# Designed miniproteins, single chains, continued (3), part 52

Each design is a single chain, and the fold is of that chain. pLDDT is the mean over its residues in the fold that is shown.

## One batch from the design tools (miniprotein)

Design m9899
Fold by ESMFold2-Fast:
Structure m9899 (fold): chain A 70 residues (1-70)
Amino acid sequence: AVEELREAAAEIPDPALRERALEMARAIEAALADPAAVLAREGLDLSPEELRRLLEEAARLLAEKARELA
């Protein structure tokens, strides 16, 4: 999911939007690597598994939108 977002973001012709999308992909990747730290920092009432699922689904949606912008 995050790899698809990174690939789609790289194809965005607007360099400012591309850089922002790549930054978002990196942030999602980091959160997926340590979801418990994100939950603790943000005070979210979610399990690590629930957060991972939401982040992966968000990455898929963002990848779809990034492809529309390419």
Scores: mean pLDDT 79

Design m9900
Fold by ESMFold2-Fast:
Structure m9900 (fold): chain A 103 residues (1-103)
Amino acid sequence: MAAVGERIAALVAEYEALSKDPAPENQRQRERVFGRILGLLVVQDLLARAAAGDAEAAERLAALVDPEAARAAVREFARASEVELSEAALEEAARAAVEAARA
């Protein structure tokens, strides 16, 4: 959980830095960083719930090593948060969730 939180903090700082320069080349990088933040937030939520004794959260966290399960979890999280995701942001979020779940 601490390592995931540190990675989220670093990505938020990167996103804020990219937002200070509105150059068009930074738009794709902002979208990728946003996706990675969202993917790690999904893992952080499931880790926190599993640590609190939520067996369902522990099973869902284990399933995140599957890219299809990761995409489904990211879509569910975005829908619950009323966040609209581009397909590119969804793919980056799913990838970040898979990588974090495998660690």
Scores: mean pLDDT 80

Design m9901
Fold by ESMFold2-Fast:
Structure m9901 (fold): chain A 86 residues (1-86)
Amino acid sequence: MTIVVTIRGADDATIERVRKEAERYRKKGLKATVEIEGDTVTLTIEDATVEQEIGYVLRAIGLELDGYRVTVTFDGDTTHIEIDVA
């Protein structure tokens, strides 16, 4: 399973949080990459278990979820989580 988390309207604190989550996933032996384009941050995690990793990602960036819009889409073996700043 691949998880892709896209955050639009991310500030520097959000970008650093996503980067730290990617490092945490790498320490677990998962492949995790972070791409930054302006205020959009994309975290890609390969070989993840969907239920556990979705819960972990949402908890880790939970401070950014309060008041924001979150969309979750399942496409085959890939889970897309899109977060838009309100």
Scores: mean pLDDT 71

Design m9902
Fold by ESMFold2-Fast:
Structure m9902 (fold): chain A 69 residues (1-69)
Amino acid sequence: SAEKYLELGKKAYEQGRYELAKLYFDMAIKEDPNNIEALKLAAEVYRKLGTPVNKKRADELEKKIKELE
């Protein structure tokens, strides 16, 4: 379920395991594409990973959040 992946992602994030957190938040978004909490946490993780492709993904997620709010 989306909530299970969200919990696992938060735990990974707290441990500084950003690539694992990204995987779980992406799975949460796949289960519930309009979950604003999952989108926000995913955007933050993509920003922290800091590669150009990850920064572009964070921008796309932030744009989707604005469309839902």
Scores: mean pLDDT 86

Design m9903
Fold by ESMFold2-Fast:
Structure m9903 (fold): chain A 83 residues (1-83)
Amino acid sequence: SEELDREIRSAVAAMAAATTAIANGVSKEKRDILIEYAEKAGRELTPEQLNEFVKEAMKIASDKNLTPEEVKKKLEEIYERLK
């Protein structure tokens, strides 16, 4: 079903984001934001758009100069641009 496919893509994107964030020492607060947006992106974006999202999102979440609030804002901007 389409709903099942969307939820599987969402779960896979979330797991990949969580694993990569942990491996890169991303703070829990930024990691939680990254996971939230990875779930949305996996559910709503095409595979091509999702790959671009993940690449940009990981750079943003790993930036020590950005606050969690700034990370959330930038991830929302990327998501809105790609969809």
Scores: mean pLDDT 85

Design m9904
Fold by ESMFold2-Fast:
Structure m9904 (fold): chain A 93 residues (1-93)
Amino acid sequence: MEEAIEAVRQAVRDIYEAVLKSEEEGRKATDEAIARLRELFPPEQREVADAVGDALRVTYERVIEAYKKSPEEAKRVGEEAEQALVDLVRAAF
Protein backbone atom coordinates (compact mmCIF):
# COMPACT_ATOMS: atom_id res chain seq x y z
CA MET A 1 0.00 0.00 0.00
CA GLU A 2 1.85 3.08 -1.31
CA GLU A 3 -0.24 5.52 0.78
CA ALA A 4 0.73 3.74 4.03
CA ILE A 5 4.44 3.82 3.08
CA GLU A 6 4.28 7.55 2.26
CA ALA A 7 2.35 8.24 5.49
CA VAL A 8 5.01 6.41 7.54
CA ARG A 9 7.84 8.35 5.83
CA GLN A 10 6.02 11.63 6.53
CA ALA A 11 5.26 10.60 10.14
CA VAL A 12 8.98 10.03 10.92
CA ARG A 13 9.91 13.36 9.31
CA ASP A 14 7.15 15.19 11.21
CA ILE A 15 8.37 13.66 14.50
CA TYR A 16 12.00 14.64 13.77
CA GLU A 17 11.07 18.25 12.84
CA ALA A 18 8.73 18.60 15.84
CA VAL A 19 11.41 17.34 18.28
CA LEU A 20 13.73 20.08 16.94
CA LYS A 21 11.11 22.61 18.17
CA SER A 22 10.41 20.87 21.54
CA GLU A 23 9.91 17.47 23.17
CA GLU A 24 6.22 18.37 23.68
CA GLU A 25 5.71 19.18 19.97
CA GLY A 26 7.45 15.87 19.15
CA ARG A 27 5.06 13.94 21.41
CA LYS A 28 2.06 15.70 19.83
CA ALA A 29 3.32 14.94 16.30
CA THR A 30 3.83 11.28 17.29
CA ASP A 31 0.28 10.93 18.70
CA GLU A 32 -1.22 12.63 15.60
CA ALA A 33 0.77 10.38 13.24
CA ILE A 34 -0.38 7.22 15.07
CA ALA A 35 -4.03 8.36 14.83
CA ARG A 36 -3.71 9.04 11.06
CA LEU A 37 -2.07 5.66 10.39
CA ARG A 38 -4.85 3.82 12.26
CA GLU A 39 -7.37 5.44 9.86
CA LEU A 40 -5.30 4.50 6.77
CA PHE A 41 -4.95 0.81 7.68
CA PRO A 42 -7.97 -1.48 7.10
CA PRO A 43 -9.52 -3.12 10.23
CA GLU A 44 -7.94 -6.52 9.41
CA GLN A 45 -4.47 -4.85 9.60
CA ARG A 46 -5.07 -3.28 13.06
CA GLU A 47 -2.21 -5.29 14.58
CA VAL A 48 0.14 -3.86 11.92
CA ALA A 49 -1.11 -0.31 12.62
CA ASP A 50 -0.51 -0.88 16.36
CA ALA A 51 3.02 -2.24 15.69
CA VAL A 52 3.83 0.81 13.53
CA GLY A 53 2.43 3.08 16.27
CA ASP A 54 4.66 1.43 18.88
CA ALA A 55 7.66 1.79 16.54
CA LEU A 56 6.86 5.51 16.09
CA ARG A 57 6.85 5.99 19.89
CA VAL A 58 10.27 4.29 20.06
CA THR A 59 11.45 6.54 17.19
CA TYR A 60 10.33 9.64 19.13
CA GLU A 61 12.34 8.52 22.20
CA ARG A 62 15.45 7.71 20.10
CA VAL A 63 15.32 11.05 18.24
CA ILE A 64 15.13 12.93 21.58
CA GLU A 65 18.17 11.06 22.97
CA ALA A 66 20.10 11.59 19.70
CA TYR A 67 19.20 15.31 19.65
CA LYS A 68 20.84 15.68 23.09
CA LYS A 69 24.12 14.73 21.33
CA SER A 70 23.59 16.76 18.11
CA PRO A 71 20.95 17.69 15.48
CA GLU A 72 23.01 15.67 12.95
CA GLU A 73 22.76 12.52 15.10
CA ALA A 74 18.99 13.07 15.48
CA LYS A 75 18.65 13.31 11.67
CA ARG A 76 20.65 10.09 11.21
CA VAL A 77 18.47 8.21 13.75
CA GLY A 78 15.33 9.57 12.04
CA GLU A 79 16.52 8.40 8.61
CA GLU A 80 17.32 4.90 9.97
CA ALA A 81 13.89 4.71 11.67
CA GLU A 82 12.13 5.86 8.46
CA GLN A 83 13.72 3.00 6.49
CA ALA A 84 12.96 0.40 9.20
CA LEU A 85 9.28 1.45 9.38
CA VAL A 86 8.92 1.42 5.58
CA ASP A 87 10.34 -2.13 5.56
CA LEU A 88 7.88 -3.14 8.33
CA VAL A 89 4.90 -1.82 6.32
CA ARG A 90 6.13 -3.49 3.09
CA ALA A 91 6.49 -6.84 4.90
CA ALA A 92 2.87 -6.56 6.18
CA PHE A 93 1.35 -5.82 2.72
Scores: mean pLDDT 81

Design m9905
Fold by ESMFold2-Fast:
Structure m9905 (fold): chain A 66 residues (1-66)
Amino acid sequence: SAADAIEEAVVRAATGAISKEEAVALLVEAGVPRSTAERIVEAAVAGDMRTAGRLAREALARLGQD
């Protein structure tokens, strides 16, 4: 699901399991706008998981609650 894909990409970016570019691509494929995906990934790799998680949840809400 989009929710699982978004959460997986954020965690993988934060832990360094995938590159920033791959994480952004996964988020965009899940339906997140590229600018938002870039902000989420930058927060995650900077160790700001609180901001990354909030932005990811907001993006998911816009996709799933529309």
Scores: mean pLDDT 80

Design m9906
Fold by ESMFold2-Fast:
Structure m9906 (fold): chain A 62 residues (1-62)
Amino acid sequence: LKEVAKEVIEELRERGIISDEAAEFAKKVLEESKSLEEALKKIEEYSPELAKLIREEVEKRL
């Protein structure tokens, strides 16, 4: 799931949906977290919108 989320974050950046700063932040949190849910919880604290975008796109691939 973390690898899928990392791919999602890069695609959102490439499509211009999220900023480079938001993408780097999300990738760093994901790398430092033991699970996708832990990472999303931390990202949500910083930006609820960013966490929602990542969750929705990951869910579409499951």
Scores: mean pLDDT 81

Design m9907
Fold by ESMFold2-Fast:
Structure m9907 (fold): chain A 91 residues (1-91)
Amino acid sequence: DVRSLLEQLLASLKEAKKAIEQGDILGAEISLGVAEIVAAVLKLFYPELREEIDKVLEEIRKALEALKQGDYEAALEHLEKAIKIVEKLLE
C-alpha cells in the first residue's frame, strides 16, 4: 500500500543519511538508489503524490551530485529536505 512504500522510502533515505555520517559513501549511494526506485514506483501507482515525490527525487539527485563532488555537508542538507517531505506525507 501507499503507506508501506512511503515508509520504505523514508527508511532508505535515513539509511543513506547514516551512511554519509559514518563516511560510507558507497553505502549512501546504494541506499539513495533504492530510494529512487521506491519513489519511481510511488509516482507510477499514486499520481496524486507526483508533485511531492518529484521534490523528493530532486533532493535525492542533488544529494548524489554533492556526494560525487565530496561535499558531504550539502549531501546531508539535501537528504534532510527529502526526509522532511516524506515524513510530512506520512502524517
Scores: mean pLDDT 91

Design m9908
Fold by ESMFold2-Fast:
Structure m9908 (fold): chain A 59 residues (1-59)
Amino acid sequence: GSAEIEKFIKEIEEKIEELRKELEELKKLPKTPEVQLEIEILEGMIALLEGIKKFLESK
């Protein structure tokens, strides 16, 4: 039901916020190839989760 979808959306939002905080911390570090790769991976993960959230919000 909608309540279960709302709960799942909230869990995704909490995960996105967690990853965004991690991304902000990484962006403060020296831009080594390793740090740059980790930033790109986290940005990709955030984009995928936001896509899933938008899909669920359309239900």
Scores: mean pLDDT 85

Design m9909
Fold by ESMFold2-Fast:
Structure m9909 (fold): chain A 58 residues (1-58)
Amino acid sequence: SRLSRAEIRELARKYGVPRSYVSKLAETVRALAESSGLDLSRAEIKRMVGSYLEQEKK
């Protein structure tokens, strides 16, 4: 599973980062999980991406 364009846009707006950054981060999280034999849901990917972006949040 992967995040939709709408979900990427929402995260980008919420945390004040480029959509390309959110997209790349989401793909990195998904690819890393798949390489480790994990099957993450869209909700889990979104939560993990949000957690990383919390450090960039004002």
Scores: mean pLDDT 76

Design m9910
Fold by ESMFold2-Fast:
Structure m9910 (fold): chain A 55 residues (1-55)
Amino acid sequence: SLTPEQRDGLLAGVERWRAELPPAEAQRVIDGVKAFLEAQGDTEGLARVDAIAAA
């Protein structure tokens, strides 16, 4: 399972990718992070990624 530090790193990555990448590229990498978090069973991480993506 992910440590809190590893989750925070992924979430920081999601925020950066939204800011820096073209929208289509940002969406693809965010979708990959969500798939990874689903595989880990990390419902809190998924909720936080969705919140970042919606902001």
Scores: mean pLDDT 81

Design m9911
Fold by ESMFold2-Fast:
Structure m9911 (fold): chain A 95 residues (1-95)
Amino acid sequence: GLAPASPELRAEIMRIVDEGEEKAKELSDPKAREFVLETLEGIRRAVERGASPETVLLHAAVSYVVAKNLGYDEAAELLKELIDRIAELARRHGV
């Protein structure tokens, strides 16, 4: 459902975002790096504002498609890993 994430789920999503930011710093293309970091900042702000896990996943999925279309393959793979991890967490929390 579109209910806000629990505090526990939000904390776990924020850990995934923090790990994603560290991985993004290792991207060789500065434009791809900037794109991922901007996406992760948007996700962080959405989570802090009480966004549902579905909203967070939609935000990440849109950025994944944009990264693929721009040829940022390493960035797209990082975003896909983030999407898969958040989706699994949401599933475990019954969302």
Scores: mean pLDDT 85

Design m9912
Fold by ESMFold2-Fast:
Structure m9912 (fold): chain A 63 residues (1-63)
Amino acid sequence: SLDPDKLFHGTATIQGVEVPVVGPKHIRQMMDDLLAERGREDLRPEVYRHVDLGIAHMEEVQK
């Protein structure tokens, strides 16, 4: 899996939380990578939340 720090391009505030955001150039690939990270059992709870918010952001950008 990709390192979350390398997966995201910049940050945004969503629901009072700073969330890494994905740039538009690699949206499909990054969504696939986020979904793969979401399935990991060994992530810290904070990282899971950031991944979930990243997926929500990606879904919004795909619209």
Scores: mean pLDDT 58

Design m9913
Fold by ESMFold2-Fast:
Structure m9913 (fold): chain A 73 residues (1-73)
Amino acid sequence: SSSKKKKIEELKKEIEEIEKKIEEIEKEIKELEENYEKDPEEAKKKILELEIELGVLQIRLAVLKLELKKLEE
């Protein structure tokens, strides 16, 4: 059962790292949206890139949370 505990700890750590990355990206998108008028075309491109990265991270987070739930049950 020490092996199961280690896997749970590793999943929790990865979940925390992804959640922090999501928060960073959401903050960067908000800052770009607030400064949109300075360079709309550059802001638009960067926001799109960040939204794609955000989507990928959200899917990965959902998968990891499901794996954690299965191990804790």
Scores: mean pLDDT 86

Design m9914
Fold by ESMFold2-Fast:
Structure m9914 (fold): chain A 80 residues (1-80)
Amino acid sequence: MEEKIKQAEQLKQQGTDLFKQGLANIEKGNLGQGVLNGRLGLQKYQEAADLAKFDEKLKKEILDEAAKNKADFDAALAKS
């Protein structure tokens, strides 16, 4: 269980990093790369949430962070 929690934390961080890269690419006008990074980020958050399914607190943290970063990403994409 602890190993899966650590893997979930790592995947959550990868998702966050991918959304940051996506936002940077959108700002640079590289919309295709930005969208790809956003999709990969969502995939990493989904993998993290699945691994954390037996830890309700961590799962909530992952889903809350995913929702926040997706909202920020969608807002930036809408302004492009």
Scores: mean pLDDT 83

Design m9915
Fold by ESMFold2-Fast:
Structure m9915 (fold): chain A 57 residues (1-57)
Amino acid sequence: VTEEQLDAAAKAAGISRETVREAYRLVNEEKLTVFEAAERLGVSPETVRKAIAALEA
């Protein structure tokens, strides 16, 4: 994951770069679902899904 991808994902999801990085870690490293990651971060599941999709693009 590059710095530019984190910035793009943060803008797409409307959250900070650190929140995007944490969402990616929770889903890909800790194997949480999008819904579980959203609960941990205090954001909507849609927000987490947008961030992950933008990082994978």
Scores: mean pLDDT 79

Design m9916
Fold by ESMFold2-Fast:
Structure m9916 (fold): chain A 69 residues (1-69)
Amino acid sequence: SERSRELYERAGRHVSEAVRHAQEGDLEGARRHLEEARKAIEELGKLDPELAEEMRGFLDRVEALIEQM
């Protein structure tokens, strides 16, 4: 659906922004973007649980990498 696509794209944009902020040393900004990605994935889970699960796995890996920076 269009809404699932919008949520998927929103989550992806926030993950990309989180990585960018972390690389710039802005860990607070990175955490805010990870939180927004998580919210989008939660909403995506109501429409497409399988895709949301894949995105959550990806987000968890990104969070682990940022915590090491």
Scores: mean pLDDT 87

Design m9917
Fold by ESMFold2-Fast:
Structure m9917 (fold): chain A 68 residues (1-68)
Amino acid sequence: SLEEEVELAFAAMLLSLAKIAYERGDKETAIELYQKAIELLQRVIERHGSPEAEALLKEAQEFLEKLQ
């Protein structure tokens, strides 16, 4: 659906921004952006059962664990 596509695109953008923040040494911003992406991806999974969202969620969670 369009809603799922938009939410996935937004989550992917947040993950990209989080990686950029981390590369710049801004760990605090990276953590915040990863957390926002995780919340969005969980919502997409709950509403749509998206395998793409599940894969991105796992990646985001694994990276967030390395930052904390």
Scores: mean pLDDT 84

Design m9918
Fold by ESMFold2-Fast:
Order: C-alpha cells, then sequence, then structure tokens
Structure m9918 (fold): chain A 60 residues (1-60)
C-alpha cells in the first residue's frame, strides 16, 4: 500500500529528528518493519528512501 509506505517514511523522518545517537538505528528498524507488512517492491522503495533520508541527516 502506497499510503502505508508514506506513513513509514514519516515515522523514519520523525525518528531522525530526535537527533540522538540511536536515531539512525531506529530509522533502519522502521524500514525493516515495513518489509514485513508491504509487498517486496514497495518495501524496497521505502528502504531506498530511508537510506536517502539517513544520508541527508548524516551530512548535516
Amino acid sequence: SEELAKEYLELARKALESGDETAVAIAHMIGGLARTVLDPETAEKVREEIDKLVEEYRKK
């Protein structure tokens, strides 16, 4: 579901906004949870988008 994919991405973004040392680990955990609920193709897109959010967060 595209709607669920967007919700997982928003959860990952909010986790990164917490700014603590566990924020990246929590974002990746959210991506892992998405893989158990979404179809493989949609889950892969969510993982790629989370990876991009993590990279942007780390560069700041």
Scores: mean pLDDT 76

Design m9919
Fold by ESMFold2-Fast:
Structure m9919 (fold): chain A 61 residues (1-61)
Amino acid sequence: SMQQVQTQVNQLSKKGNDAYKKGDYDTAAKYYKQAADIAKKAGMDIAADTAYKNAKQAEKK
């Protein structure tokens, strides 16, 4: 369901945020990319764009 997909995306984004706060930018980028991929496949374009931008920001560090 879309609700289950939203939960997965939120959990992966949280893991990305937690890694980013610890300075583990490589791990943060991986989790953000996973969130973006799942959101994109589910048609959650806004969530996918947000996760993708977060991944790019982590990769620039």
Scores: mean pLDDT 87

Design m9920
Fold by ESMFold2-Fast:
Structure m9920 (fold): chain A 72 residues (1-72)
Amino acid sequence: MEAEKLAEKGRELLREAADLFNQRDYEGALTKVQEAIKKYQEALKIDPNYEDAKKNLEAAQRLAALLERLLA
């Protein structure tokens, strides 16, 4: 239950990041992706076998790396 709520917040943050990316606010997008990563990490501390959270964490980490390169 708590892990699912954290993962849902992570998904919400990734949607906010996508909106900022579409506005070409790459710094704002990166901030939201980093917040999403934190939420998925918290979810996985509660339920280490939460596959959807693992997949979303990996996707968010790759997106953060891409955004960091765009801001360089």
Scores: mean pLDDT 87

Design m9921
Fold by ESMFold2-Fast:
Structure m9921 (fold): chain A 69 residues (1-69)
Amino acid sequence: SPERLAEAKRILEKVLDHPELTPEEVAQLRSLLEIDDPEAFRKALEELYKQTRNVVLRAALHEALRILD
């Protein structure tokens, strides 16, 4: 759903200014936010979720994945 994609992106946008995120992690999130294809967005999101060691970023990615389900 385009509405669920938009809501998932809103969750990620809320953490862009979080002090626990590195500039590299912010850049990774900004790249995700530029993906308009729902399937590509989900796959990129799942990949970042599996690779991240940042608990704040991981929680936001998990919530975004939950919205997409």
Scores: mean pLDDT 86

Design m9922
Fold by ESMFold2-Fast:
Structure m9922 (fold): chain A 85 residues (1-85)
Amino acid sequence: LSEEERKQLDTEVLIALGEIAAAIVKNTLERNLAKAQSEEERQQYIADERATLVKLADRLIEKAKEFGSEEAIRHIKELRDEVLA
């Protein structure tokens, strides 16, 4: 692979990882909410899953910065903000 092709592949992989992380967090939250016995437990699960996704997104953003991929940074931030909304 050329350097340009490698950077494009890295960008695509980071975006895919961000999308997968968002889907996992959403599915885990849904499962945990179904098990919750109280409103306090529901709030805790929501807070924990959001915190986990934010940490994962921030880590992926740092990797995207290392790769110099503005596209990956923007996409991952969008996915993070989607969870926080």
Scores: mean pLDDT 77

Design m9923
Fold by ESMFold2-Fast:
Structure m9923 (fold): chain A 70 residues (1-70)
Amino acid sequence: SEAEKLLKEAEKLKKEVEEALKNKDFEAAYKYMEKLQELYELAKEKKVPQEYLDKIVEIGKETLELLANS
């Protein structure tokens, strides 16, 4: 489903932020975080079920925490 694809993309973007931070590539980390925020807005526009929106929000919060502690 579209919702499952968007959730998987959110998980992928979080992993890309983690890898960028390990390489001290802060520019790339911020760009991936921006894409994650855009993905959330797209998921809302597509009226993805709340269950999937909540999961994407959780991934976003966890990713932001990684950035904040780097």
Scores: mean pLDDT 86

Design m9924
Fold by ESMFold2-Fast:
Structure m9924 (fold): chain A 83 residues (1-83)
Amino acid sequence: MPYIGNVVITARDREAALKAAEAAKKALEEAGGKNVKILQLDDTTFAVTAEFDTKEKAEEGAKKAKEAAASVPGVTRVTTSVS
């Protein structure tokens, strides 16, 4: 059963939100995430998800993705979950 790392990013504008979503995707891929997807929820909110073989890797990946996304200027909120 895969573990899903999920990162939801809200920013001041679409450009910042997209840059943050791409940074989160890269961080999840570098952490060993598979089937990484970016979903646009609204003009300034994106969700990024990835599948991991272990809960520990999913938690590490989500943490790194949150740090990467939060480093983008204009990002107002980043939330993470593992399921």
Scores: mean pLDDT 85

Design m9925
Fold by ESMFold2-Fast:
Structure m9925 (fold): chain A 65 residues (1-65)
Amino acid sequence: MMVTVTVEVPGAPPVEVTAESEEEARRKAELVRSGAGAQALIDLARAGATPEQLSAAAQMMVRHA
């Protein structure tokens, strides 16, 4: 069963991450909110990335981490 959670990062639009469980989704959300992940999303938002592009970037970050 797939779960989608919205992650709020100050300075960037909300992003969505998907996982196989609520627990895994929460873990991925924490990873995205961690310093390096949050900063990367803020930098992309400043460069004019759309919410859809930011969500894709967040999903890619947690997939490769």
Scores: mean pLDDT 74

Design m9926
Fold by ESMFold2-Fast:
Structure m9926 (fold): chain A 58 residues (1-58)
Amino acid sequence: MSAEQLRAAAELAKELLVKEGLSDEEALKKVKETFGLSEEEAERALLLAQLELVRAKL
């Protein structure tokens, strides 16, 4: 996965978690389907999104 693709996937994950109120599992599934990622790659994007949300105090 490229750094650009990871960034885009993490931004989608943040939107799904915050705006849509989806669970981690639902957000991971949508990110995986949207970007054609492996489960491991989608999990990495979700972890990045969660870390950034915690650090931002959102």
Scores: mean pLDDT 81

Design m9927
Fold by ESMFold2-Fast:
Structure m9927 (fold): chain A 66 residues (1-66)
Amino acid sequence: SAMEAIREAGRALREGDVAGAVEHLKRAVDLDPSLAPALKAVAQHLEARGHTAEAAELRAYADSTE
């Protein structure tokens, strides 16, 4: 489910696996496009922490879903 993907993303982020978190977040929005604003919020936090490429990838993916 989308919520399981969100939980997996949160675990990956706590473990420092940013790439894994991005993959789980993409899966979450594929399952539930209404989560796009949450992905954009995560992208902003990743960008603030210097993960610019991963942030851009998430933002672009979220923007493709409406």
Scores: mean pLDDT 81

Design m9928
Fold by ESMFold2-Fast:
Structure m9928 (fold): chain A 64 residues (1-64)
Amino acid sequence: MSEEAKQEVIRLMQKVMDSGVSKEQLDRLAVRIEELAQRLRETGDEEGFLEELRKEVEKIIEEV
């Protein structure tokens, strides 16, 4: 993963932490991130990974 993509992941996770999500929501997000990371390793689709991660983060924030 590129340095720019890593920075974007950090930024998205920071937004989640700042939004006051519950531990249960964080645990669910962590499972989803693992699934997306495995797909990224298989396909190399970094852009698709980041797009799906943004959607998951937005969904979690909307539930707060």
Scores: mean pLDDT 78

Design m9929
Fold by ESMFold2-Fast:
Structure m9929 (fold): chain A 86 residues (1-86)
Amino acid sequence: SSIGESIDTEELREAALELIEELRADPDNAAAYAALGIYLALAKLAGDEKTAEALRLAIEALRAYDAGDEERAAALFEEALAILRE
């Protein structure tokens, strides 16, 4: 799509990496959580499946954190970061 073709996938991946690292350090950051949803939508529009998968895992990590499962949250954040660092 024309919208997806306008998205710089390299900048998006770098921004997603920084955002996920920030959320791993402070999972209560509401502004970062909102940005995460926006970046997921952009990754989907761009067809960047790896960045989209990493962002989905970060959202699952936050849900695990909210449920009190800090060990699962940490594991999901590490998996998301590993995808983006490849």
Scores: mean pLDDT 81

Design m9930
Fold by ESMFold2-Fast:
Structure m9930 (fold): chain A 55 residues (1-55)
Amino acid sequence: SAAALRAEIAALDARLEELGARLLEDLSDEEKVALGREAAALHARRAALEAQLAA
């Protein structure tokens, strides 16, 4: 449903905000790489859900 898609997008947005806040911390290179991979995956999923919602 559109409501379920919107709820998932909101959850992804909240997680992306958390990752952004984490990147302000003094992180190791390995932690930065891990967070970057997670952010990339979340952005890709968000784009796919937005496309489904717009259709």
Scores: mean pLDDT 84

Design m9931
Fold by ESMFold2-Fast:
Formats: sequence, structure tokens, C-alpha cells
Structure m9931 (fold): chain A 82 residues (1-82)
Amino acid sequence: DLSKLGDEYLKKGEQYEAEGKFDEAGIWYLSAGVAYLRSGDYEKAAEAFEKAAIAYDQSGNTKMAERARKLAEEARKLAEEA
């Protein structure tokens, strides 16, 4: 269940974020977004990618933050078409 896998990855991202480990949080949020995207849950995918972008910005990883924002925009576009 890819949606359930996304929920697990989202929780891991939240745990790392609470520890101030923003780069690791970004990785888990990005993984959650991919899992949701593959399950067809485009709204949750967009939200997870937005969380990844914020986490990467907080870690100073501007390039990954930009990539995560683009993924969030594509997921939002898919949600509007679904």
C-alpha cells in the first residue's frame, strides 16, 4: 500500500524535523511525496513535496528545495486534472 508507505515516510520526516535534522527530514518528506504520487494521491503528494522544500530551505539545501517545489507544482497540476 503506497499511500500507507507515504504516511510512514511522512512520520519519519516529522521525527527528523523535530530533532532539527532538516536535510534528513527533507529526504523523508520527498520519499513520502513520491509514494503518494505513485498511489495517485496527488493532494498528499503536493503537501509532502511542499514540506520537503521547507525542510531543505531550513538546511540550506537550496537546490533540493527548488526541485521539491517543482515536484509540488506538478503534483498540484495532476490533482486539478484528476
Scores: mean pLDDT 87

Design m9932
Fold by ESMFold2-Fast:
Structure m9932 (fold): chain A 56 residues (1-56)
Amino acid sequence: SLIDEIKKRDKLTIEELAKLLGVSPETVRELARAAGLPVRDEYTGDEAVKLVEAFR
């Protein structure tokens, strides 16, 4: 699953997350805010999972 792929990564850039989710990098930043995460250029796999949960 997408979540399992994300969990395998130590870090993901906003651009990599945007490509995986099929959205813009700006949308990833909005999802980070919705998930209660700080806005950064990179996230851990665990933080990225919270982003994906906010997208669903």
Scores: mean pLDDT 78

Design m9933
Fold by ESMFold2-Fast:
Structure m9933 (fold): chain A 87 residues (1-87)
Amino acid sequence: LTPQQQVDVDVALALIMATEAIKSEKPDEDLLRKLVETVRRIAPHATPEQLAILRDALRDVLKAHPDISPEVRAELERTIAELEARL
């Protein structure tokens, strides 16, 4: 894979992880930490369109799970802020 193709694959993977988290009755916090790690890794290399899609996906995860741990919530909110800062 080229570096750009790898970013596209990682964006798709992040969206799959976000969708799984949204559908879950109770979120797997290990899955959420992996999602945050993946998004933060690709953010410097993602297009503005990809950044906006990832931002919206993370916001949807927070909306679906108001009762996640404060630590995981803080990581998601910080990651959303990092994506917004790049837009």
Scores: mean pLDDT 84

Design m9934
Fold by ESMFold2-Fast:
Formats: C-alpha cells, sequence, structure tokens
Structure m9934 (fold): chain A 65 residues (1-65)
C-alpha cells in the first residue's frame, strides 16, 4: 500500500489532537471521521483519506458537527 495512507492517518490524528476533528477511527477497514470544524487542512486530509480508501476498496464516512 502507498505511504499516502500513513501520511493521511498521521494528519488526521494531528487534527484530532488540535480539536478540528472530533473523532477518527478505522472499523473493518472502513474509515469514520467526525469533523468539528472545516478548515483547508481538514478538507485536504479528508480528500487524501477518500483517495486512499478508494484505492483499497474501502468506505469513507464523514460526519460534520
Amino acid sequence: MASVWAAAMIRAVGLQLEGHIASFEVRNGDIHVRVRRRTPEVEATIELLREAAALEGRKLTVEYE
């Protein structure tokens, strides 16, 4: 798998620690993200996660607060 996945996950965890993402979890390979605040960095990270998930045949679910 391409390192894009690891980079996207690291960014998502960082945004969660900063409070912009309320939760981030991987369940059965599907990605579940709860976004507290939409910023350009959050949007870029979601796009990377979406692309990585699509390449692996996984589902990305995004919920906005």
Scores: mean pLDDT 74

Design m9935
Fold by ESMFold2-Fast:
Structure m9935 (fold): chain A 75 residues (1-75)
Amino acid sequence: SALEEALAKARAALETALTESEEGFLVIVQNMLHEAAQNLSPEVARAVAEEVLRWVAEHRPALLAEVQRAADRFL
């Protein structure tokens, strides 16, 4: 499904981005959220944003506020 593909793609990108600096990570995540908002249905884009926020809270909690702001801005 489009939802399963979008979530799998988001998770793979987040895992790869974990090797980046905090600034590099934020750029990648902001681009992911912007791309999701433009190219996916609103329901799928929201699910991707929720998964991204959940993942960031787990692995990069210091960046959560910035990622939440990006999600709010694009979605």
Scores: mean pLDDT 83

Design m9936
Fold by ESMFold2-Fast:
Structure m9936 (fold): chain A 60 residues (1-60)
Amino acid sequence: MSPEVLARAAEARALASPEVLAVAREIAGKLRGIGEDIQRQLERMRRGEPFEPLKAPAPA
């Protein structure tokens, strides 16, 4: 791996304020929740079961 690429990535993180990093982490956590829901739906489909989305996902 190129040390230049790693240095630039670290530099970009240093330029981001702690507030911006906190927001980014919040968004990342939200995306993980969506990934889990997708996995459950795929497992149902894999077993030949129909979808069961009785409740809309909660935004915000």
Scores: mean pLDDT 65

Design m9937
Fold by ESMFold2-Fast:
Structure m9937 (fold): chain A 66 residues (1-66)
Amino acid sequence: ASSAEALKNLGNEFFKEGKYDEAAKAYLEAISLKPNDAEAWKNLGKALEKLGKLDLAAEAYEEALA
């Protein structure tokens, strides 16, 4: 697996554990390696929604659709 895939999987594990800040950070690192990974952007949006960062979540979802 790529480093970006491993970071996305780490983010998914943190999200499952309710560690949304850690999940968002892992997804951001995955995106820094693969900016066109729509799933990573969508999952970042979900983590940001759980953190109450609704404007940032909306931006992440827009990037996932681009």
Scores: mean pLDDT 86

